# Designs tried in a protein design run: designed miniproteins, single chains, continued (5). Part 3

Each design is a single chain, and the fold is of that chain. pLDDT is the mean over its residues in the fold that is shown.

## One batch from the design tools (miniprotein)

Design m16076
Fold by ESMFold2-Fast:
Structure m16076 (fold): chain A 62 residues (1-62)
Amino acid sequence: SMALEELREILAFAEENNDSVTIRLARELIARLEESGKMSFQDELDLGVLEVHRAVLNTVNR
């Protein structure tokens, strides 16, 4: 799914930047999505928060 692919990209970016909090959250979301095959509304919100956080870090730190 697109969400799973996006979460993997977020995880890769977090690993490159040693962002331990984002690594943990992305791995938890990936595990839940792989187990259930569906995203809850809360999972979609969490993904959105991680996307915004990544975009902000890219803008401020690069």
Scores: mean pLDDT 75

Design m16077
Fold by ESMFold2-Fast:
Structure m16077 (fold): chain A 97 residues (1-97)
Amino acid sequence: SEQQQQLQKQQEAQAQSARIKELEERARRVIEKGVEHLAQVDKAAADEVRAAWEQNLLQGVRLATEKLAQADKKLGEEAQKVLDELEALDQEQTSKS
């Protein structure tokens, strides 16, 4: 049972790593699309989102979600979905931060 548990943990870890990578790629696409949209309406907001993203992907998505919610409902909803998934992942890794 211990060898079977280790094999399952290894497969679970590989699957989780793949999911994290897919989520990060989705987050980057959402930020790029959001920044391009914001640059047309508010260049300062677009620059703030880029600066936050360069420091931390989660902070970049949070700021993009906030700015996009006011600029475009559809893009704001898309950003919010990615943010919810990233925040759930962050809470799992830092159970109280």
Scores: mean pLDDT 78

Design m16078
Fold by ESMFold2-Fast:
Structure m16078 (fold): chain A 106 residues (1-106)
Amino acid sequence: DAADREEAARLSAAMTPAIEAAQAGDFARAAAEAQRVAGELFGLPAAPADTTAAEIARRMAEVAAERGLELAALVARFYAGIFDTFRAAAAGREAVTDPAALPAAL
């Protein structure tokens, strides 16, 4: 419906800073930006300090679905997958590269 499409559009626009932070490898900022969106759009309380952006996005999806906002819930689940992917990719890079040695390796 119109309300679900509007909420999905608001969620997509509001998540841009969180995605940009995750792409940059700044997962603390990604979680903080996702938490801001969760509070502003869904009225969710602050998550525990070690909560990931993906976990916050999954909680937003649960609340959106409970409110009958199925498209917004789908969008939130999509962002959770993106956050998990960026975090996994960063963990893989950390395992094989010493950042201090990278200029010598290139």
Scores: mean pLDDT 79

Design m16079
Fold by ESMFold2-Fast:
Structure m16079 (fold): chain A 86 residues (1-86)
Amino acid sequence: SEAAKKRKLINQIIGVVLRVLGLQWQRLLEAKRAGAPQEEIEELEEELERASKEAVELLKKAEAAESLEELEEVLKEAEELLKRVE
């Protein structure tokens, strides 16, 4: 059914954005553990904040999507974000 396909795409989008946030959080945590300079920590915190804002926007787009095609475009945007942070 279309509802089942929509749920699957939304779950995939959520999974991708959580991976993005996890990778950015890991970088910040590793930098803090390594005793990186405060300026580098602040830059990583800003990167995490930007990723969090982009993740919220992608999830809002997914919630507002009226078609499977719109959800597929949101998934593509989420995958592009993941490629930039990997």
Scores: mean pLDDT 88

Design m16080
Fold by ESMFold2-Fast:
Structure m16080 (fold): chain A 61 residues (1-61)
Amino acid sequence: HMEERIKKALELLEKQFREDAKALGYSDEEIDRMSLEELMKKVFDHALDVAIEREKERLEK
């Protein structure tokens, strides 16, 4: 059943994003207050900022 598979996938993704957010320096209290969408946005925004800075460094070669 697709619905059950999606549910489990979302649970695993939430777990992964919580760990990623902890690695970025967010506290457990902050993470617990965030929805999955907010966690995804914070992790993605940070990853995007890091990628942009890395590309700038590469282009300055």
Scores: mean pLDDT 77

Design m16081
Fold by ESMFold2-Fast:
Structure m16081 (fold): chain A 59 residues (1-59)
Amino acid sequence: MSVEELREQLSDPDVAVRMRAAVQLGRLGEPGIEALKEALSDPDPRVRSVAKISLAQIG
């Protein structure tokens, strides 16, 4: 799955879809960092928490 596709999913109205996108961006590593930083500003605290964990796992 591409970074661009996952960035699109971060704008999905479904919180579960955005959380899954943040997890997948973390698995991609460096290419996902910029999108994960944007996810830190998500209105739902669950999405923000997943983004923080994913960024920490990348280093």
Scores: mean pLDDT 83

Design m16082
Fold by ESMFold2-Fast:
Structure m16082 (fold): chain A 68 residues (1-68)
Amino acid sequence: SSILKFIGLALRLIGDDNFEVEQKGENTLIVTAKEGGEEKLDKLYEELKKDPRFSVEREGNTLTITLK
């Protein structure tokens, strides 16, 4: 399910020392790369923009990820 995918993504990102993660409301994550995490953020952006269940916006080293 889309919600289970979102929960799994949130847990994966929160456990990753390369990222700072903030949840806004019920369906949005704000993910910021820490120093040295930029390449991993690039891979995450490429992964998520291909998934039609998510809307992904990028601003510098920050992704805003919203479950549709």
Scores: mean pLDDT 85

Design m16083
Fold by ESMFold2-Fast:
Structure m16083 (fold): chain A 67 residues (1-67)
Amino acid sequence: SMHEQAAELFTEALRLAAEGRYEEALEKLKEAHRLDPRYARMAAQLILKYLDVPEELRPELEELANA
């Protein structure tokens, strides 16, 4: 289902971000947003709260966190 796909992308985005692979994490979050924006929003909020995100990428993550 779309919800299952969004949940998988949520998990993958958090894993990528934890590895410092923020650009790849962001692409997974954009895909999750298309399927279910709630999952992308939750993941973006967690990434911004707990990880030291590069300044250049913060605006896009903040947009997803507030979508």
Scores: mean pLDDT 86

Design m16084
Fold by ESMFold2-Fast:
Structure m16084 (fold): chain A 66 residues (1-66)
Amino acid sequence: EKEKLKKELLKLIAEILRLIGDIFELEREIEKTTDPERKAELEAEKEKLEAELKKLREKLKSLPPI
């Protein structure tokens, strides 16, 4: 059971890191974007990824029984 929990934690951490990377890439693209409409679309996409990241962080926080 302990090993199973460790694997779940590692999997969640990996997913969190991937989302952070995606958000970072979007932030860079937003900074390079001069078109206000495109910039708004990218900001909306970033907001969705940030919401997913928050959900995963909350799940990670709730996992440890200790």
Scores: mean pLDDT 79

Design m16085
Fold by ESMFold2-Fast:
Formats: sequence, structure tokens, C-alpha cells
Structure m16085 (fold): chain A 110 residues (1-110)
Amino acid sequence: MEEEIKKLEKEIEEDPNNAEAYYNLGLAYAKMGDIEKAIEAYEKAIELDPNSKLAPKAYARIGRIYYDQGDYEKAIEYYKKALELDPNNAEAQFGLTELSAKGYSRLVLE
């Protein structure tokens, strides 16, 4: 994992506008449990290409992080952002369905 992160950091040094490299860096940090760095990397991927196919995926990943932390309000916000960009994003659809089933249906529907 550290080797993968170093490789991605090298790719970013060579191309600072590589949204895909930042998205993959977010995945690597999330796997290591470096949650704050994972969110930062996903947000950077969104900033670099907000209309890309990666942006809704990055939003759904941030939503999942907040879900795993028990911050269900933020999880809902990010899942909704993912669905605004891609209504067929399976991770965001599943996340909102699960949160609705957990009793957060008011926040999901608002």
C-alpha cells in the first residue's frame, strides 16, 4: 500500500491535474485507514474534473466514509451529490436506501 501511494504521488508530481491519480490515491488512503487524506484526495479529484465519471464515484466514496464513521447526515449529503451527477450510481443508491431503513428517511427524502 505504501508503495502504491508513492507511485500515485509520483504520477501527481508528473501531472498535477491527473484527477484519476487523485481518485486512486483516495482509494489507497481509505484502505490504509488514513480517512482525512482519503477525503482530501477524493475532493481534489472532483475539483480537477467535476463533470467526469470519476466525480460521482468520488462523492459516493466520501459518503461511504462518513457512513462508516456514523456521520449519517454528511453521508446523505455526499450520496445525494453523487446521484445529482449520476442517478445510476449504485453505491449512492444503496447507501441512501440503507440510511432510510436505519430511520434516517427524513434526511434521505429532504
Scores: mean pLDDT 85

Design m16086
Fold by ESMFold2-Fast:
Structure m16086 (fold): chain A 99 residues (1-99)
Amino acid sequence: DEVIEKALAEFKEILSKYLSEEDTEKMIAAFGYLLKEYKEEAAKSSPEEQEVLAFILRLKFRAAVKEAAEKAGLSPEDTKELVDKVTEILNKAVEEIKK
């Protein structure tokens, strides 16, 4: 899946600037799973249900990033920047998956 693979490459670039190699690899695996699950469920869902799934996906990504940042000892400022960058990549991937 070119859309998911592209998004994961962009996530890896950003995460590797803030997290260890091991934590980055773990996060990329989790994000790949979540995006694939979203794509499969969205394909079976109404447009209204797709928006709910996208909202839940954003919450899951935000929670995962905040947990990883906290474990890595990132400042609140760096944590916010990482969350914002991940959210931007995620929103682009969600819109491409909808096509």
Scores: mean pLDDT 86

Design m16088
Fold by ESMFold2-Fast:
Structure m16088 (fold): chain A 55 residues (1-55)
Amino acid sequence: MDEFLETIGTILAKELGVSRSKAIEAAKRAYERLGPKATGQEIYDEAKRLLEEEK
């Protein structure tokens, strides 16, 4: 799971121009909020929303 969240965070960091650590944290936060049944798509969308709201 950690590798999966790191992958999502890395993609978001490159896409949005934010730090990898911040994007990975957003992905982990999205996973914690959505729960273990969340799909990668749902985690990606929520993490992106969190990062966009900060910008």
Scores: mean pLDDT 78

Design m16089
Fold by ESMFold2-Fast:
Parts: structure tokens; sequence; C-alpha cells
Structure m16089 (fold): chain A 128 residues (1-128)
């Protein structure tokens, strides 16, 4: 689909152009988990912070891969990758950041199923 490919390229370009902002947002989310999280949340945030550059690269790679899967119409592949990334992260504020970025990507690509799923996961994390 040429329209989906054009939207995909715009998303990938936007992620690259905003690398420094995304990096700052990730540091902020980790800071919230370190200050306000319970012992388990603090431990997860410390683990991610210990390899911050590696984790940031995985975050970007996951966002790019989700955008690619959605542009290809692979909704189930995208949902599986979202769940995998959340399980590997476990730090709540970082999970919320990731989910909000995925929500934006799914919205731009017009995938309502992924938008509904991600919004439900955001609501569960905010209300827990």
Amino acid sequence: DPAAQAKLQAILDHLEQNRDLLRQMLRGALGVDLLEGDEAQQAHAQRLLADFDGFFQRLLDNLRQIAQLLAQGDTQGALQLVDQALAETQARSVQLLFLRLVLGIASQLGNQEVQDYVQKRIDELVNS
C-alpha cells in the first residue's frame, strides 16, 4: 500500500529527527520510577538505566518494527511485540511512555485494533 508506505517513512523520519527528545523522555520516565516506584519498580528502572544506551536503542528498534508491522497490516505481530517490550521493560513510567508512542504510531497508520488495545493497557497502568 503506497499510502501506508508514505506514512511509515514519515514515522521513521520523525523518530530519527526526535532521537534526542525521545532519549530525554526515557530518562525522565526512569527518574519517575526511581523516585515514586516501589522496590520492584526501582529495581527495574535501575536495571534499564545500567544499560541506558542499549535499552534506548531497543526502544527505538521496537517502535520502528511496530510501525513496519502495522504498515504491512500485521496487527497480531505488532501486538505481540508490544506485549514482549512491556514484559522486558516492567518499569511503569517507561511502559506508559512506550505505550503512548505506540498509540501515536497506530493512530497515524489508522490501526484501530492496536489503538484500542494500547489505550486499554494505558488505562490499566494509570489506574493500578
Scores: mean pLDDT 90

Design m16090
Fold by ESMFold2-Fast:
Structure m16090 (fold): chain A 58 residues (1-58)
Amino acid sequence: KKEYAEKAIEALKKGDYVSAAKYLKKAGASPQEVTQAVNAAMKGDYEKAEEIIEKSVK
């Protein structure tokens, strides 16, 4: 759960959106939440991406 969320955040910060999406799905995020988190990270808004991930994973 939290382990996958942490790996997703690290992948997003590295620009590895494919790995980030896989980890978010394993953490229990919906497809919509995965898309929102990736979009926030692509805009450089990592704080918003982390907020979305924390709300998505239990």
Scores: mean pLDDT 79

Design m16091
Fold by ESMFold2-Fast:
Formats: structure tokens, C-alpha cells, sequence
Structure m16091 (fold): chain A 59 residues (1-59)
């Protein structure tokens, strides 16, 4: 179930974000961006890609 996979990835991204593991958080957000892009949800894909870039800059 794709929705379950997305929720799990979001939970992992937030977990690493809270732990200050910004490189790992960025990795999960990048994966989320690719998944939303494959579903045709460009708005969500761009949002997560921007967040991934932001966290990579902090790492």
C-alpha cells in the first residue's frame, strides 16, 4: 500500500530531523519527493525536494 509507505517515510524523516541527523532527514525527504513525482503530484514533490535541499545545507 503506497500510502503506508509514504507515511512510514514521513515518520522516518521527522525522526531523523528531530535527532539532528539532517543528512538522513534529507535522504528521506528526497525519496518522498521522487514518490510524489511518480504519482504526478508535482506540488508535493517540489515541497519535499526543497526541504531535502535545505537539510543537506545544514548537514
Amino acid sequence: LLEKTIKNLEDMAKKYEELGRFELAAKYYDTLAKLYQSMGNTEKAEEYEKRAKEYREKA
Scores: mean pLDDT 82

Design m16092
Fold by ESMFold2-Fast:
Structure m16092 (fold): chain A 76 residues (1-76)
Amino acid sequence: NEELAKEVEEIAKKVGLDLSAAVKALKNGDYYGALLALSVALALAREQGDEEKVKATEEMIEKVLELMKKKGLETS
């Protein structure tokens, strides 16, 4: 979903994250690839102790999961 991809890109820019892999995956309709990229970013943010990046990444993951549910895709 290009709209969600733009939203993720805007949030990433605001908190200083490079999420180009997640944005590309969302534009291509690859929601699992987007979740993988966001999960990697979340793990790195947690390792760095950057609470703002952790919160922003968790919010983006939640948005992707909700979109997947609306499209009838299961979360694993």
Scores: mean pLDDT 79

Design m16093
Fold by ESMFold2-Fast:
Structure m16093 (fold): chain A 64 residues (1-64)
Amino acid sequence: MLPSNDEVSVSLITALVASGIASGLPKEEIKKAAEEMLKKAKENGASEEALEEAKERVKELLEK
């Protein structure tokens, strides 16, 4: 019912990347923003599995 910190982190990073693509931002700028969010998620206690999932989602979105 209540989203875990891991679930929130993955969702926010994915939404950030998707929004950046929709706004026409350069891939390098989007990637940098995603990396900063991943670093903050790790510092806030996100699991290694959640961080890896977020990284995979970011790569998939940027490679399309």
Scores: mean pLDDT 76

Design m16094
Fold by ESMFold2-Fast:
Structure m16094 (fold): chain A 68 residues (1-68)
Amino acid sequence: MVKDLVIQSVSLYIQGIGYELDGDFEKAAELYEQARQLEIKALQLELEDPSLSQKQKEEAKKQIEKLK
């Protein structure tokens, strides 16, 4: 579900921040990339949801463009 992907993405961002604060920039970068990929996937699934408004779908498209 989209919510599960969002939670997983947020968890990876938090872990990445932890590694960055510890000076492990390579590990932080890997986690940020994984989080970005999951966020893009969640946004793409939102575009396929017929229950979402046009405004919500337009916002999802904007977020995908920012993450590319």
Scores: mean pLDDT 79

Design m16095
Fold by ESMFold2-Fast:
Structure m16095 (fold): chain A 75 residues (1-75)
Amino acid sequence: DKEIEEAARNLVTTAETPDGKDDVQGTVRRLVKEGRLEDAVRLARITAELARERGMDDVAELAEELAREAEELLE
């Protein structure tokens, strides 16, 4: 939990750069490929929440979509 929260905070901080969205997508995608679907959903959801709090709506929308895709794989 705390490791995922720290990863989400780092992703939101770097998402202020042009390449930050690629880091969000790449990290969530890596967890999915590793079979860590629950961690992928949690990371994406926490990233979306933190991005919304910081006014980064585009990053939040990306993270919310990634969370939905990972959660669909769990069903």
Scores: mean pLDDT 79

Design m16096
Fold by ESMFold2-Fast:
Structure m16096 (fold): chain A 71 residues (1-71)
Amino acid sequence: SDAARAERVRLLIGNAREVAELARKAGYDDAARKTEELVREAEEALRRGDLDRAEALAREAMRVGAEALRE
């Protein structure tokens, strides 16, 4: 359902914010900034009810942040 999808996107956004903070603490400032930017875009898409775009942006935010923290 759209409600369940929106909840999943909110959880992804929350996780992406945490990953951005970890990346910044590790010194990956560019990756942290990009992850934060994607989070803001995901939040805007979610506010507009564009669940497909919000989910894609939230997943991309997680990917960018997580890749920066990879060994």
Scores: mean pLDDT 86

Design m16097
Fold by ESMFold2-Fast:
Structure m16097 (fold): chain A 72 residues (1-72)
Amino acid sequence: SLEERAERLEKKIKENPNDVAAWYQLGLVYKEMGDLEKAAEAYQKALSLSPDNVTLKLQLEKVKKELEEKKK
């Protein structure tokens, strides 16, 4: 399940907080779960560790736009 995948990624991050790939994958899982706020936080953390990563910048921008659309 997505929840079990998130738990595995959270465990990896506890063991290595600088694992950019784990933070990125956690963001993808949260996005699939519809938790856009947590997805944005995970992507922001990944981007802080890899500031020139274009994929992370684009994913974060997309999630931020979706969050803006939720505001009426």
Scores: mean pLDDT 84

Design m16098
Fold by ESMFold2-Fast:
Structure m16098 (fold): chain A 60 residues (1-60)
Amino acid sequence: EPLSDIEALLVAYLIAKHLKEQGITDKEEIKKRIVETLKQMGVSPEKAEEIAELALKRLE
């Protein structure tokens, strides 16, 4: 079963926060990591990209 939109967003947010704490602040690298992880969890590529962008905006 694919993640709900809320679950996918929470996962993306946690990944982005963790990467920023590690000193990775490059938006392209963070987006790539989020998209790949969400795809592995059964999220479609289109949805994964949308969720990754939303998570990045919330961290600004």
Scores: mean pLDDT 79

Design m16099
Fold by ESMFold2-Fast:
Structure m16099 (fold): chain A 78 residues (1-78)
Amino acid sequence: SAAQQAKLEASKEKLFEEVKKELRDRIEELYKQGIISEEEAAELMRKLDEAKTLSEVEQIIKELDALVAESLARRAAG
């Protein structure tokens, strides 16, 4: 039904906004911990603000995870 489709779309939009909020909070926390730089955090935040799909958010998550892994590897090696 149209009502079920509207509820599904509203649920997807809410999930999308919640995922973006969680990701913003994670980026900010990683910046505060010194794991990522101010420039890296600002660029990821900009990409996240411009993201229109879950697929785009997933790519941002992958970029963030790669930056975190690189930063932690550098800390472990130094």
Scores: mean pLDDT 81

Design m16100
Fold by ESMFold2-Fast:
Structure m16100 (fold): chain A 116 residues (1-116)
Amino acid sequence: ARRARIDALLARLEGSPELTPEQWAEVSDAILHSTPEELYRLLVAAARVGADLATIAMQLAVSGRYTPERREALKRAAEEVGQDVEKVDAAIEASLHFLRGDEERARELGAKAATV
């Protein structure tokens, strides 16, 4: 069941140059509930269709599901697709800062990211 869901999401990512907010919600949910290998695979696929991994890192942080395991998957995916690993890590820290000081600002940034 879970593998079939991941495979279905990967197929949607391959077929579309842009993700709808609903598709981003599905990807975000899969990211929150995936194994390390599934997470890495989802992140690489999303980045290859134009997703900014720093944006995904922010969504992971605001969900309260930021773990060392998921941080390493994000860094590995960034290296694989040629995105800035330090920018991805900084995006997580910025999101945690915004959540502590300004929840509306964090929500606005998350909504804009979902349209990528």
Scores: mean pLDDT 68

Design m16101
Fold by ESMFold2-Fast:
Structure m16101 (fold): chain A 102 residues (1-102)
Amino acid sequence: AEEGAKKAEEYAKKAKEYAEKGDAEGAAEYAKKAAEYALRSGKEAGDGSSGTAGAVSGIGGMAGALIGKKKGTEEDIKKGAEEAALGAETAAYNAKKAAEKG
């Protein structure tokens, strides 16, 4: 659980870096990875609620970034990338919370 939480945090940092560069696709990819590790940390720690909350937040952020990219305006792309970074950060927080219970 602790190793999964550290990986989710690393991926959340990468999602933020890609969002700051305006790369919605890169931000979405790392938000998805943060969500995956939040779910794994929750399963390992027996805290399925925190794992699921982290996965939902990371996937939601990923979806926001992809929708922004599909709309194609600079403003929508930037907003979507920021949503991916926020989703990834929330996933990392929930992964850490699950690890602390395990």
Scores: mean pLDDT 78

Design m16102
Fold by ESMFold2-Fast:
Formats: C-alpha cells, structure tokens, sequence
Structure m16102 (fold): chain A 92 residues (1-92)
C-alpha cells in the first residue's frame, strides 16, 4: 500500500542520513528491514525501534550479523505496520 511504501521510504531515508544502508521488503502486513553498516550504538537503536514496534502491536524478530541488522515485522494491519516501520526509522 501507499502507506506502507511511504513508511518504508522513511526508514531508507533516515538510514541514509545516519550513514547507513537500509533495504525494506514489503509483504501483506509484513516488512523485512535490512540495515547495513551499523556501529554498536546504531544496532541498539534498531533494537529499540523493534521493541517500540512490538509495543505498537506488531511482532518483531531481530537478527544481527557483523554490521548488519535484520528486523522482520508482522502486523495485524497496514496502519500498525507503517507505525512500526516509523518506530524503527526514528530510532536510527
């Protein structure tokens, strides 16, 4: 949806502003966010965003490999998914 795409674009733009690379894959009520080039404080930021997404009603799974963080979000609605994506964006 347009709402999910706009929220995904906010993640990509915020990551870029912070010297990171982010890719977002959108599915029906799901998003897979891959953040690359993260230092340790930025990794904690991404984790905080994932926690906030869960508090907003999404389910978040996080994995870390080297300087890359992958956050998988699943939400009951497009609105909650968009809010979860924005939580990740503002935590970077």
Amino acid sequence: SAMQREAAEEVVERAKARGLTAEVKLGPNTAEITISGANIPQMFGALAGAVEAELLGAKAEVSVSGDTVVIKLEAPSEEILAEGLRAVARSL
Scores: mean pLDDT 87

Design m16103
Fold by ESMFold2-Fast:
Structure m16103 (fold): chain A 108 residues (1-108)
Amino acid sequence: SLEAKIVRALFPNASEELRKALTVLLEGGRRMLEHRDDPVAAAEIAIEALEEAEKIMKNPYLKKFLRRARAEIEELLAAGASVEEINAVFTRALSAVALFAKAEDTER
């Protein structure tokens, strides 16, 4: 995928685990952009991507962070929240994983 190529180019020295999780989140984010006017569809895509990233993730801090982000989006979906609110939570999770990948890449 294009996302996998981008992640490898940006974080060549990061672990395969972090690169795979980040690729899943980026692919999820792209699908969410196709549903910018549908908060239910955006939330379902976000939940699926966060759950998949959590399953790949072995770092206990990131695993817990991804789990919390998924729970927060599930709460937002139940409350009838906007796409903007769902996107904000998802973007924070994506940014956290990217920050860890960048830190690992830079230390090598």
Scores: mean pLDDT 87

Design m16104
Fold by ESMFold2-Fast:
Structure m16104 (fold): chain A 68 residues (1-68)
Amino acid sequence: SEAEELLEKGAKTGDPEVAARGAALLLAEGGNSEEDIADARATLLSLSPEEAAYAAKLALDNVKETLG
């Protein structure tokens, strides 16, 4: 999915905007509210590149565990 591709890129690059975009798409696909999606995006954009990469990796691992 586009969310998975963005999360994988965010985990590899540490780009907070890429990680935030991937997480926002994943949350939207999961039926989360626009407010919750906006809050999560703001949180990720406030992280350092290293923290953003780690957060993206955790989200990606969670998706893989759910689907595998």
Scores: mean pLDDT 77

Design m16105
Fold by ESMFold2-Fast:
Structure m16105 (fold): chain A 75 residues (1-75)
Amino acid sequence: SMEEKKKELEERVKKLLEVAKEAAERYGNQDILDLAEKTAKEVKEAIEKGDLEKAEEILRKGEREVLSLMLKAAR
């Protein structure tokens, strides 16, 4: 259902922010958290407009970019 998809996306955003906050603190790289917060805002706006497909696309891209920054910061 739409409600289940919305809940799934909201849980993924929450997890992304938690992981990014921990990584930003651990590696001293605020860009990791800034990117995750920007992604969270854009996903929330897409959900509020009822565009769950767009919300998932934004989230998937943001998750990949945050992971990429985390891997670079760990070196």
Scores: mean pLDDT 88

Design m16106
Fold by ESMFold2-Fast:
Structure m16106 (fold): chain A 80 residues (1-80)
Amino acid sequence: MVKVTVVLKDGSKVTIEFSPDATVRELIDKIKEETGISEEDGETILKYLESLGIKPEDPAAFLDGVTIDLKKVEELNKLL
């Protein structure tokens, strides 16, 4: 089971569990469903992951134990 921690823009933390057989895109879709973040926030996360060499079609297992901080991701995407 893959676990990802998402830090929302208000500073709250949500841990999301899903199958390691899922793709990164499927994980981001689940994050949107569980946290209620916007489609734009989801695309922002995908763009950030692409900067790290992680593609939407890659196994979500690459994100096991990762923390995604939405404020930091937005700041980094402005620099890319």
Scores: mean pLDDT 80

Design m16107
Fold by ESMFold2-Fast:
Structure m16107 (fold): chain A 65 residues (1-65)
Amino acid sequence: MLELELLEGLILMAASVYGADVEVEHKDNKLIVTAKGASEGFIKTMTALKKAAEESGEVEVELKL
């Protein structure tokens, strides 16, 4: 459902809002999000974005927290 570019922007916005230090890696149709010591709110937001993106079947999100 979400396009890769839009999804990446949402991830970076969430990182800014929650004060998380994150790296986003783009590989074909997959985004790899790496963060250290993420807050519960950030983890919930990332999990929700992952589910929404993966519902489309076109994008995969890997979370490394």
Scores: mean pLDDT 76

Design m16108
Fold by ESMFold2-Fast:
Structure m16108 (fold): chain A 93 residues (1-93)
Amino acid sequence: SEQLEAEIDAALAIMVASLIKKHGATEEDVPLLEKAAETVLKNLDKIDPQTARAALEAVIEAIDLGISKATDPEVQKRLEELRKKLEEALAKL
């Protein structure tokens, strides 16, 4: 079931975001944050709005911590652009 796979992917994205926050959201974690965000965005039309909101909010919180910790301007810009995409998706729910 595409819906079941999408729900599993969303749950995994929430878990990844939570673990990244627990470990301080270092610049080394940026590729994992990007993958989690893209996974949530890809599955928005396949999951219920409550699950979509929870996943988007969890990843945004991890990105916010990442932005606060980023010392590389290019990393900060990447995270800010990613955050904007997730906020736009959240606003459409």
Scores: mean pLDDT 88

Design m16109
Fold by ESMFold2-Fast:
Structure m16109 (fold): chain A 68 residues (1-68)
Amino acid sequence: MTLADREHRGAAYALWEARRLLKERAEELTPEEKEGVERALALFEDRITEEELEEARERVEELREEAE
C-alpha cells in the first residue's frame, strides 16, 4: 500500500466515524456545528466509495470489540 492509499483509508474511517458521532451526538451540537459537520461529510462522500466506507465500519467494530 502507498502512503496515499493509507491516507485515503484514514479519510474513509474519519467520514464513517464522523457520521456515526453526528447521529449519536446530534443533541450535543449547536445548529451551526451540525450544519458545518453535515456539509463537510457531504464533500467527503463524493470521494469515498461504499466499499471503503464498509472497510472503515469493520475496522471501528474491531476496535470496539477490543475495548469491551
Scores: mean pLDDT 64

Design m16110
Fold by ESMFold2-Fast:
Parts: C-alpha cells; sequence; structure tokens
Structure m16110 (fold): chain A 94 residues (1-94)
C-alpha cells in the first residue's frame, strides 16, 4: 500500500468531502472532478473510485460508471455498494 504524507492525506480527505457534498447537492459533474483529484493522490482509495462511478451513474454515463465500479471491486471484491450499482448500470445498457 502507498504511504501518504500528512499533506497528501489532508488533501485526499478534503477532495473526498468536497466531492461527497457536491454529489449530495446533485452537482454530479463537479463531484466527478473532486473524486478524480482524490484518485490522483491515492489510486488505491476505494471510495474515490466508487464515488466517481456513482456520479457518472447519476449522469447516465453507464459504460463509464461500470468501469469505475469494476475498479472499486478490484480493490475490494466484497464491497457490496459497488456490486449493487455495477448490476444496476448493466441493466441500463440492455
Amino acid sequence: SKVLSEEDLEKLNKYINEGTKLFEEEKYEEAVKKFEKAIEIDPEFLLAWFGLGLALFKLEKYEEAIKYFEKALELDPEFEPAKYYLEEAKKKLK
């Protein structure tokens, strides 16, 4: 696992919190940008990949959402929310 500096960890937490707030405000395109910044700091941070997938799902970009949910599941195969939304996104493409 990557060891983050205190500065990088603070930035990671800030981007995740900002992305989550933007998502709750239904500002999905802005939320995507914050989660992308989080991934640049820590590409192993599961919740950033999941958040990115979920925001893209809300934007009806289902093929892109699937890719990011699959990435979250590569990091944690037992992460039930990513399994759920992966199947929901696949149903949208039928």
Scores: mean pLDDT 89

